# Ledger of designs, part 53: designed miniproteins, single chains, continued (4)

Each design is a single chain, and the fold is of that chain. pLDDT is the mean over its residues in the fold that is shown.

## One batch from the design tools (miniprotein)

Design m13937
Fold by ESMFold2-Fast:
Structure m13937 (fold): chain A 95 residues (1-95)
Amino acid sequence: MKVSEEVARENYEATRQAGAALPELREEALRAIEAGDLRRAAALITALALHAVAAEFTADALRENGDEERAEEARAIAEALRAAVAELRAALEAA
């Protein structure tokens, strides 16, 4: 996506925050599955999936603005978020 450099930078910071929160959100989702709180687990998985989509769009926007280094970081965060969503969805389906 083509966005202003300022908007791309703000979205990048949000993406970094989502990446930093991933380990805690992943553990919360796994605890919710273990406790049988499937509604909370589904909500956390949905939030992670939305963060993954936002991170992908952020990576594309940064690349369009020539910020390749931050684009690669945002892409890596998006990949980590997508991997966690896949893992958590499999765990939820097995519960």
Scores: mean pLDDT 85

Design m13940
Fold by ESMFold2-Fast:
Structure m13940 (fold): chain A 62 residues (1-62)
Amino acid sequence: PKIIVKVVKDYTATSPEELTLKKGDILEILEIVDGEHVLAKNLKTGEEGIVPKSVLELVSVE
């Protein structure tokens, strides 16, 4: 299923594998990495990378 989430606060990448995010960005979750991180695609920019779950809010599951 396609999992869509919204960024609830700005986040600056701390490593090259992470995404820098703006509040209001919409992401698709591609994979669960661990209990605190996901691999996601930013639907606005097309960039993929690791994102902490703490900055995300669930929008839809399709």
Scores: mean pLDDT 84

Design m13941
Fold by ESMFold2-Fast:
Structure m13941 (fold): chain A 70 residues (1-70)
Amino acid sequence: MPSELEQQLLDLLKDALKTAKELKEKGDFEGAKEVVERAKEFYKKYAPLLSPEVQAEAEKIMEELKEIEE
């Protein structure tokens, strides 16, 4: 089971992904890009603190975020 901190980090990334998708679907491409950029900065900062299992889940979310900015 992820630690409470790791779970909070995953939840934040998942929320960012949902928000970015919603913004892109509504035509707010600038807002979507901002959310993706903030998520990338957050992930870069905290990735070294994550267990390998949690990091793998976070990487999947980051891959989806990258697709949104394309």
Scores: mean pLDDT 79

Design m13942
Fold by ESMFold2-Fast:
Structure m13942 (fold): chain A 56 residues (1-56)
Amino acid sequence: SATLERARRDIEYAVRRGDLEAVENVLAFYAPVLSEEELAELREFARRLIEERRRA
């Protein structure tokens, strides 16, 4: 969905800046407008990007 695509971009920007608080804020903002499946996908996407950033 367009909403999920926008959410993923917002997560990417927050992670690239090292702003983990912003990552949590993005997840909270999109939680009520995403399906359970889309929210789970977004959380996993954020987790993987954070893990990659921390280990780089």
Scores: mean pLDDT 84

Design m13943
Fold by ESMFold2-Fast:
Structure m13943 (fold): chain A 61 residues (1-61)
Amino acid sequence: DAQRQQLQAQIEGLERGIATLERMRELGTQTGGGVTWDAARLDAAIEVVRRRIEELRRQLE
């Protein structure tokens, strides 16, 4: 029970993290602002987080 709740909370946190990274990538494309995030680094970070979510989801199954 507590373990399942902890895993679910971690998954939710990581999903929010991906949404933030995706928004940062989108804003960098649209605004052309003075601070440009490295798109390759953002893509790599998103991929790492997605793999972690899949690992945690497997533990819930």
Scores: mean pLDDT 74

Design m13944
Fold by ESMFold2-Fast:
Structure m13944 (fold): chain A 88 residues (1-88)
Amino acid sequence: TTASDEDLKLASEATKKGFELVDKARQYEKEGEKNPDALKKAVEYYRQAAEIFREAAEKAKSPAVQNILRDYAEYFERLAKRLEEKLK
């Protein structure tokens, strides 16, 4: 099964936007070691990234592309939850 050009474009756009948010989250996560407000920002950006990937997965027609995008969404959602536990 080959992904369509439309699915590849969708995945490319989602990964570009999603990883821009992930880069912001990683920066705030590093600051979050000493600053709880920065850690809250990291959680927000990881959740925004997960949402981008989840929306893209819903629009994709190829099961392979859907699975990759869903895996990214679940990964960053789990990461956000793990960081949120440090704020409790």
Scores: mean pLDDT 86

Design m13946
Fold by ESMFold2-Fast:
Structure m13946 (fold): chain A 73 residues (1-73)
Amino acid sequence: SPLEERLRELEEEARRAIEAEDLERLEEILREIGELAREAARRGDRETARRAALLGAEVTLELLKLRLERRAA
């Protein structure tokens, strides 16, 4: 489905942004993940919504880790 394809794209973009430690890009990706999760839920695509929520949690944890490292230094 188009939503599953977009989720796959966001997973790859998130991996690249994490490797690059790009906080601004991670915040943008997190917003896009939230939008995808809401759209999937609205359409009744529970599996895509669940996977998007999991990706969002992972991105949030990485973002918090990077922010903590920058504040500590």
Scores: mean pLDDT 86

Design m13947
Fold by ESMFold2-Fast:
Structure m13947 (fold): chain A 80 residues (1-80)
Amino acid sequence: DPLLEVVRRQIEHADELEKSGEKKLAADLYEAIGDYLTSLNDPRYRPLAAEAFERAAKIYQELGDTEKAKRYQEKADSLR
């Protein structure tokens, strides 16, 4: 699946950004991954989209962006 390979690379990049302290960029990338996967309206990608949104929500919470943290946690919960 070429899409899953691209998404896997983007998740790896987001994880590297988080580990290097680039938390805002990591959160923004996880958000973009989740939004892209949900735009496909395909149930096969819902668990991965939920994971991406949860990761974004956690990082936004660490950054003090409580509104984004709540929004993306709610999006993740809606996909389960």
Scores: mean pLDDT 85

Design m13948
Fold by ESMFold2-Fast:
Structure m13948 (fold): chain A 99 residues (1-99)
Amino acid sequence: SKEEKVARVKELLAQAEEDIQAFLERYKKNFDEERLKMILEQQLKVARERGHDEVVEALKEALENLTLDNIEKFFQAVLERIREDLLAKYGLTEEEFEA
C-alpha cells in the first residue's frame, strides 16, 4: 500500500538523518579541518560524476568557506537528494509522502 511505502521512506530518511547527526557530533568534538577538506573534495568528485548538482553547489560553498553552517547546508542537500531518490524509487509524490 502507499501507507506502507510512506512508512518505509520515513524510516530510511530517519536513519540517514541519524547517521548524519552522528557524523556531525563526531566532527564538532574533534574538528580536523584538513581531513574534512579531503573528504569533501572526494565527495565533490563523486557528486559531479553522478550529476547531483545541488550537492555539488553545497560542497563548493563548504570548500570555499569551511564553516559548520556550510557543512550543515551540504548535509541538507544530501538529505534532500536521498529523499528525492527514495520517493522516485517507491513511486511516491511529495503530497503522498507528506500526508
Scores: mean pLDDT 78

Design m13949
Fold by ESMFold2-Fast:
Structure m13949 (fold): chain A 66 residues (1-66)
Amino acid sequence: MEEEKQRLRDEADRHLEEGIKAYENGDYEKAVEHFARAVQLYMEAGDTEGARRASALLAEVERKLQ
């Protein structure tokens, strides 16, 4: 249902924001966890654009760990 999908998107957005805060603090492991969770939630919500954005941020953090 649309309401359930909106809830999943809102939760994904919160994980995205927490991931960005962790990234800004240099906590790349925590940022990876939050961005990975955001990708899963956006995909579950059917939000392809959100999933793509979260995946790009996840890849950016993974580059910092390499």
Scores: mean pLDDT 84

Design m13950
Fold by ESMFold2-Fast:
Structure m13950 (fold): chain A 70 residues (1-70)
Amino acid sequence: SLQEKIEQLRAERAALEEQLAALEEELARLRADPSTSPLEIARREAAVAVVQAGIDFIEERIAELEEQLE
């Protein structure tokens, strides 16, 4: 059902939000360490951007499916 698809997407969003929080904590630790290379910081920032884009995509899908239920 459409409702089951929305619930699955909400679960996927929650998982990505947990991943984003973990990546942001890692990025903060890397930035606090003066021995961290700029390349490692850049790679982690790229990973954060990818996960955020995934969350945004899922949120758009949820909104579209919710409109179909109304």
Scores: mean pLDDT 87

Design m13951
Fold by ESMFold2-Fast:
Structure m13951 (fold): chain A 68 residues (1-68)
Amino acid sequence: MIEEKREELRKRIDEAVQKAAEATRNTFKDLPEEEQQEAVESTVRHARKAGEAKMDEEIARLEQELAE
């Protein structure tokens, strides 16, 4: 069902966001804490927006396939 798929995709997005945040912290370990926080926040926001866009596209595809 679409609802179950949406929840699955949301969990994947959350996991990807967490991994991206950790990778960003590891990459910017030598930077001041404030710059690390900015990099992490920027990465999290971009990753979440990209994930949400992909989720909407996947759901739209499923809806179109079911309508046909």
Scores: mean pLDDT 79

Design m13952
Fold by ESMFold2-Fast:
Structure m13952 (fold): chain A 66 residues (1-66)
Amino acid sequence: SVEEAEKLFEEGLEYFKEGKYDEAIEKLEESLKLLEKELGKYHPKVIETEIELGLVLIKKAVSKLP
């Protein structure tokens, strides 16, 4: 459901705030899959989740740079 997807999104953001990037990515990917299925790929909530996931991926990548 959208409600379950929103819960996963919030959990992902919480992990992101804690610097737990792998856990954040997992939760945001699960949220994204559910939101795309329920609302379609162009819905604002899907776009927001894609943006947040992208930011976590960038932060994780940068954290491994010398």
Scores: mean pLDDT 84

Design m13953
Fold by ESMFold2-Fast:
Structure m13953 (fold): chain A 100 residues (1-100)
Amino acid sequence: APPATPEEEIQRHWGEAVRAFFAGDHETARRHLRRALELALALVAAGEPLRRLERGEWVPYTVGDMKMAIEMARELGDEELVEQAERLRAHLEAQGAPER
């Protein structure tokens, strides 16, 4: 398989974080969420769009996606992840990203 792009890595870590969170594996959820948010913030700092692959098409992340990340981070009790997710939400709102 070809090397993963930063966007593919974000999507993979996000998916793993969601799966682990709903399975009650909070440590695994925190690790994957942290990695997804770190990579997403790096793309933002580089001026790159935040997007994911869905049904073969590149689609933007939504404000709703980041609201979900904020809620997950709050339930995990990780204030740094809450701050990172809120920063990404604010960026997406400023860019006019869709709510859902």
Scores: mean pLDDT 84

Design m13954
Fold by ESMFold2-Fast:
Structure m13954 (fold): chain A 57 residues (1-57)
Amino acid sequence: SQEEADRAYEKGLKAMEEGNYDEAAKYFGQAHVLYERAGQPEKAREYLRLAKEAASK
């Protein structure tokens, strides 16, 4: 679960670097849910924030 969350976060970062904001928002959103389920509330909150920022494009 945490490894899946880390992978989603990495995909979100690459999408941000490429300017693909909708893809970044999708992956950061997935990372948020996965980190929440993994019991990582601080990371979950940060990645929700990143997802909202990317979605604002």
Scores: mean pLDDT 81

Design m13955
Fold by ESMFold2-Fast:
Structure m13955 (fold): chain A 68 residues (1-68)
Amino acid sequence: ATEEEIEKITEDLIKLLESLLEKGATLEEIQEALNKKLTEYVEKYKLTDEQAGEISAKVWEKANELLS
């Protein structure tokens, strides 16, 4: 994946996180939804472990900010 694709995927997952929080989803439901979506992106864009890790780290950093 390109750097632009990684940023777009990260933004889409953050938007999903924010949408789920707005709907009152549980932390477990949020984790399952985010993991499922990230797995779909890994498969579609053939992300490396490093790229998937970077996306995951940024999304969960945002989750910690919103849940703190």
Scores: mean pLDDT 81

Design m13956
Fold by ESMFold2-Fast:
Structure m13956 (fold): chain A 80 residues (1-80)
Amino acid sequence: SIVEEARKTLEETRPDLPEELKELILKAIEAFLNKDIDSLKEYLTKIIDLVGKMKGASDAEIQEVKDKAIKILEEEIKKS
C-alpha cells in the first residue's frame, strides 16, 4: 500500500524523527487518500503541536499556526 511504502521511506530516510511524529504523518497520508478531511485536520493539528513543542514555540504561536493551517486546508477543499 502507499502507506506501507511511505512508512519504509520515512524509516530509511528520516530515522532521526520521533516515532510519534512518523506515525502522525502516516495517519495524515492515509486520511488524505481516504478523503477523510476531519481526520486529516486532527492529524495535521497534532503534527503542528508536536513540531512546535520540539522547536520551543509558545502555546500561542502553535495555536496561530494551527488556525492558519486549518483555514488554508478548508479554503483548498472548497476549490476542489
Scores: mean pLDDT 83

Design m13957
Fold by ESMFold2-Fast:
Structure m13957 (fold): chain A 90 residues (1-90)
Amino acid sequence: DPAEEVLRELEREFEPIVEEGRRAIENDDVDKIQDQLTLLGAISAAFEKAGRLELARRAEEEMERLALEWARKHGKLDEILERLEERRNR
């Protein structure tokens, strides 16, 4: 099943994306932080569409953790929380 193979590949890419996001936060690389958050959101959406709700939830949680770490470092916690809530309501 081609879809199942793609999902397995996305699961393998999950941890490297999270690690890259954490490195980007440490290095204040805003563009890379945004790229990793976007990728995690896309992975979560792909897992959800495929009915892999547990993997979708895990990707969403890691995305939220990175967003909160970034917001705490830059004093933008409320702004990031509003953006996450807005995305959930769309």
Scores: mean pLDDT 76

Design m13958
Fold by ESMFold2-Fast:
Order: sequence, then structure tokens, then C-alpha cells
Structure m13958 (fold): chain A 86 residues (1-86)
Amino acid sequence: GEAEVEEVRELVEKAKEAIKKGDWQEAEKYLDKLGDLIESTDDPEVLETARRELLELLKSIPDEAKKLALRVIGLILLAIGKLLDL
């Protein structure tokens, strides 16, 4: 729904701000909340929004944050997997 789409966008923006500050722990907190949202939804609009926003987020992750990049990749794959099961 619209509320979940907006929550995805808000969580991605908060993760992006944390990444810009070099706060990997804060970024992981928002990514964990995103993971919970992706796992709990079957709404294709929410899943497609998450996939798109997380792909853009991945481009902003610096080389030093390799574990964070892998977490984002995992969330993208989760969203794609759920979309394929629709």
C-alpha cells in the first residue's frame, strides 16, 4: 500500500544519510527495518519500490563498507525473489 511505499522511501533515505555520515551501524539499523518490511509484504508496488530504491542506494555505498553493500544486495535479491513468486 501507499503507507508501506512511503516507509520504504523514508528508510532508504535515512540509510543513505547514515552512509553519508560514515555511520554504518545506523545504516544497518534502517536496512534491518527494510528487511522486515520486505519479508512481511506481498504487495508488488512495495517490493518494486524497495528493489529500485535499494539499487540506487547500492551506488552510494563506499568501498570500505563492503559488508553493508552485501546486506543491500541481499535485500535486493529478497525483493526480486518475492516479486518472482507473485
Scores: mean pLDDT 86

Design m13960
Fold by ESMFold2-Fast:
Structure m13960 (fold): chain A 63 residues (1-63)
Amino acid sequence: MLSDEELAAEVEVSLVLALYGISKATGTSKEEQIKLLEEFKARAESEEAKKVAEEIIEEIRKE
């Protein structure tokens, strides 16, 4: 059974992936995608979700 903290981390990771997917599908610019992910990272409670957001930001910046 997952703890409340572990469940919250899974939810936040799912949300950051959904946010990224939606922003790509809607034609959001790379600068706006990075901004949205940075804002998510700043507000996220889970360190796991923050790391996932940072990894996605780094991938966008490398393109």
Scores: mean pLDDT 79

Design m13961
Fold by ESMFold2-Fast:
Parts: C-alpha cells; structure tokens; sequence
Structure m13961 (fold): chain A 125 residues (1-125)
C-alpha cells in the first residue's frame, strides 16, 4: 500500500495516493512516513489545513523527522503564514543543515517578513 501510494503520488494521482496511504495507516497507525506522505498528497491538492494536520501527526510519532518539519513549513508558506513557515523551516534546517532547499525556503520566508539580513545568511550557506 505505501509503495503503491508513492507510485500514484509520483504520477500526480493524488486521490489514488491518498487511498493507499490511508490503507497503510490503517495497517500501521504509527508509520510516520505514511502520515507524512498523506500530508504531501493533500499539500499537492492545495488542501493546506489537512496537510498541516497530517504533518503534525507525523512529527508526533517521529519528533526528529526533518522532512515533516520541511513540509509543515512549506504548507504555512503556501498559506502566507510566514512566521510559522520560518519556525518550521528552522526546525528542518536544525535537524538537516545540509538541506539546501530547506535553507532556500527559510530565506524566502525571512524575505517575506522583511528580514533581509537573516535571509541573506541562509542564502550564503
């Protein structure tokens, strides 16, 4: 189910991916990756509040999941909540400082807040 969900997600079949991830969660409700991917599918559909709920569930199972913090930051960025986006992208960067994409999005969120010096710091790394 998880593998079939990833396949559907890669093909842009978001509703099909959701069905497979829901089945994976039914079999193993402590599978943080299944909750993360369910959130990603909703994020791709533009359903940001549902995506946030599922990313928060993934983090509750695995508190050091840098990918979940990254996607949570991305969902808040898409909603225009730049302060929350900074908060969660910082968590992602603190766990995985080598993640250039997370640093670039953190810089973008700082730019949206008018914090140019903080943005420039993350763009230089």
Amino acid sequence: DLEKGREALAQGKYDEAIKYFEKAIEKDPNNAEAWLLLGVAYLKKGEYDKAIEYFEKAISIDPNNARAYYHLGLAYLKKGDYEKAVEYFKKAVDIAPWNREARDLLAEAYEKLGKTDEALFYRRA
Scores: mean pLDDT 88

Design m13962
Fold by ESMFold2-Fast:
Structure m13962 (fold): chain A 68 residues (1-68)
Amino acid sequence: MSTLEQVEELLAQLEEAIRAGDLATAARLRAQILELMGSGKLSPEEAARVGRRMAELDRRFREALAAA
């Protein structure tokens, strides 16, 4: 499985965890995604796509934390 495929799977799991209110799982998944993004294994274009998705999910994560 490519690093991009791993990140896309983790992003899907992060969105599900945020929807479920599982903030502990969401925080762990967020950390794993950031580690993979920092690994240098993504192309600049792939990193930009992941970064845009992550920014949207970070907004939702902050809203979920404020509601908890």
Scores: mean pLDDT 81

Design m13963
Fold by ESMFold2-Fast:
Structure m13963 (fold): chain A 70 residues (1-70)
Amino acid sequence: SQQNLDDAQAMADAATPAAREVIERARKEGKIELDGKVYDLADLTPEERQGLINTAAARAASAAVKAKQA
């Protein structure tokens, strides 16, 4: 688990702006898109909301890193 956190941190450091934009967008609009599905954050528990935002932010960071490698 620690190694996974270290890997996630390294990816976040490489793509922090992309991850931050996803988080800020979710907070401002109260909605988030993940895998082509739109989720209304008001319908989720705080724990589900946090997990969904973290997942979307991590995917944005990963996509930015992959784009940089292409």
Scores: mean pLDDT 70

Design m13964
Fold by ESMFold2-Fast:
Structure m13964 (fold): chain A 58 residues (1-58)
Amino acid sequence: LPASPRLKEVAERAGISLEELLELAATLTPEELAERLGISVEEAARVILDAGISLNEA
């Protein structure tokens, strides 16, 4: 999926590349991503949704 402009801004703020942010969003839970990036869990969940990554449902 094409990255949203918001994802690019979050990556820049965290000091990582957009590609790195997408990898983290694909592998981490919202809580873990929030801790890794220094943002709220709510913002991390939004990043994951924007990335269009399938969340673990099992």
Scores: mean pLDDT 71

Design m13965
Fold by ESMFold2-Fast:
Structure m13965 (fold): chain A 91 residues (1-91)
Amino acid sequence: IQEDVIGMLDYLIRKLEQEIANSKDEKVKKALEEARQILKEALELAKEGKLEEALEKFIEALELALPVSKDPETYKQALTLAKSYLAQLKS
């Protein structure tokens, strides 16, 4: 789980960086930059083994990116998986 969460966070941070670089809309850029910053916070928490906090931040970031992304399905799939992991940790 920890390695899976770290891998997903690293992948999505890189994906957000690409979307930010390719975006010409300032509102979209700001939303994606906010999401990227929260994902970086989640990544640090995950590296520290604070998986519940990391997944909560991960979900927050994905919910910010989803409505403005040109690839919403990737974020939607990641959101579903993150919520599943969080539910397992809270059980």
Scores: mean pLDDT 82

Design m13966
Fold by ESMFold2-Fast:
Structure m13966 (fold): chain A 55 residues (1-55)
Amino acid sequence: MMELIEEVVELEAKLKGMTERQKAVKFSALGILAAAGMSKEELEELIRELKKKLE
């Protein structure tokens, strides 16, 4: 789970040019959503969509 959140943050940072502070905030927000019931499958889908946008 945590590794998937990290990959989402890194891919979004690459797309949006986020600072290290913005990456930390995004990681924390996704961690809260995961604790609230976001599935592993939802994070994997986000990673696939972000990878498509980078190409």
Scores: mean pLDDT 78

Design m13967
Fold by ESMFold2-Fast:
Structure m13967 (fold): chain A 60 residues (1-60)
Amino acid sequence: LSREELNRIAIEAAKRAMDGEDPATVEAWLRARLESLGQRAEVRVTKTADGAVIEVRLLP
C-alpha cells in the first residue's frame, strides 16, 4: 500500500465523516477498504466540532 493510496483513502474517510456518516460506519468502511488492498489496520474515527480526526495504524 503506497502513501498516495493511503492518503486518498484517508481523505475519503474524512469526507464521509464530515458529510454526516456515523464514526463507527466510517471506521468499518475504512477497515474494509484497507483489507481489500491486503493491508491490516487499526482505525479510529473521532468526530469534532470542526471536522473529524482519522487515526490509522498499519499492521504488518
Scores: mean pLDDT 80

Design m13968
Fold by ESMFold2-Fast:
Structure m13968 (fold): chain A 71 residues (1-71)
Amino acid sequence: MEEVERLAEEARRLLLEYARSTDPARKAELEERLGEIEERLRALVAENPELKPLAHELFGRAQAEAAALYA
């Protein structure tokens, strides 16, 4: 639980920064960090499938917040 919530919070911060950034170099750095978080989340969910709904909800919220800023 705590690890999924921590990863989701970090992803949320990175996604919000990505949505607001116009610097290609910074966006590339943020994409790399997001990729690392996604890989770690995949591993965590593979070991604990019961965490999938929570991970999906938290990351869905983060993406929706970023999309709202971009729109």
Scores: mean pLDDT 78

Design m13969
Fold by ESMFold2-Fast:
Formats: sequence, structure tokens, C-alpha cells
Structure m13969 (fold): chain A 63 residues (1-63)
Amino acid sequence: SAEEARRALEEAERAAVRAYLEGRTDQAQKAGELLQKAKEALEAGNFEEAIRLAREAYRVATE
């Protein structure tokens, strides 16, 4: 759903910001790229793909 996709994006964005502040620049940059793709999927109405990409961004950011 759109709500689930927005929530997943929000959580992943917070994790990416934390990675950046912690000096994990490679993880933050890769998560940022995945977040951009997730936002594009959300704008296209591809909620399942947006959720998948946001979750991958979260995983990368929290590594």
C-alpha cells in the first residue's frame, strides 16, 4: 500500500541520515541511491517495488 511504502521510505531515510552522521559514508551513499529509486517507484505507483527498495536501503544503512 501507499502508506506502507511511505513508512518504509521514512524509516530508511532516518537510517541513511544516521549512517551519514556516524561517518559511514559508503553505506549512506548506497542507501541514498536506493532511496532515490524507491521514491521513483512510489511516484509511479509501484508500491511493492518502493517497499522492496526502501527495505534494501534500510539494510544497507544499518550495516
Scores: mean pLDDT 87

Design m13970
Fold by ESMFold2-Fast:
Structure m13970 (fold): chain A 79 residues (1-79)
Amino acid sequence: MEAAREAYEAGDYETAAKYGMEYWVKEAEKRFGKEAAKEFEKEVGPLLIERAKAIAAGDEEKAKELFEKAKEAYEKILA
């Protein structure tokens, strides 16, 4: 979490999102198992990184669309 905060403060939102994603992948592995964590990293991770870029650009509509896509991918992995 510290590395993500430092990157965010430096204006490197993509790197901040990558560190945040690494944290959530580890949490997913603990809660849902290794295969679910791999699918999360592959399917949801890129969407979260693109969302962070949209937030940095001030594109709230695109950020919302990317969040909804990430939520759909996450729900599919858990099904």
Scores: mean pLDDT 72

Design m13971
Fold by ESMFold2-Fast:
Structure m13971 (fold): chain A 80 residues (1-80)
Amino acid sequence: TPEADALLDEVRRLLEEAKKAKTKEEIYSIMDRLVEVTRRLEALRKEHADDPAVQARYDEGVKLIDEAAKIIGEKLKELE
């Protein structure tokens, strides 16, 4: 499932960007991209409901998205 793998790679990149983000502009950009990747992962999961490999990548992606969201949420509180 190359599309699921590509979305997971994008989520991993967003998590690394979240850890490095220093400005509100960077954080808002990451938030928008996390929303888009989440939407695409949910669509892919629904289209491939019977594919356990896609479901496993969805579960991993959601875990990473949650981690990135927590990091950026904490940073936003610190940025005034």
Scores: mean pLDDT 84

Design m13972
Fold by ESMFold2-Fast:
Structure m13972 (fold): chain A 91 residues (1-91)
Amino acid sequence: KALDLLNEGLAYYNEKKYEEALKLFEEAIKLDPKLPAAWLYLGEAYMELKEYEKAIKYYEKAIEIYEKYGKGSDDLLKRAKENLEKAKKKL
């Protein structure tokens, strides 16, 4: 299930195993591309890896999916927007 993969990816992310977390988040998105949390965490993992252009792309996607489908909290949307601005300042 997409949520099970998302939670597994978050466990790796919290252990600072960002490359392993990315694989799980990508699998979660493949199963449910309308889950904005998965796109947000994919962007956050790329931020930790200093892949800022990829982080920007995935934060923009998280915002798009949230606004179009409404799957998530206002806190998630705010976090994605704040992280997008932080990533842009790193370029």
Scores: mean pLDDT 84

Design m13973
Fold by ESMFold2-Fast:
Structure m13973 (fold): chain A 81 residues (1-81)
Amino acid sequence: MDELFKKAEENIQKALEAVKSGNTEEAKKYIDLAIEYINKLGEYVRKLAAEKGWDHPEVVEAEEKATKAINLLNEALKALS
């Protein structure tokens, strides 16, 4: 999980840097990668919840990280507009 979250965060930051430099095409590539890692993170949360239940502390932590990654992605998508 931590690696998936880290990869999502890293690609979102690279996308934001590309937007600041005016490189919209490069920013889109990093956004696509961030979406891929967020989707994998969501799948991880779903599998963990099926195994331990949605109220389990590990699942709650994983869901919070997934939500944080989605919020960061939405901020980057607004910057691309």
Scores: mean pLDDT 82

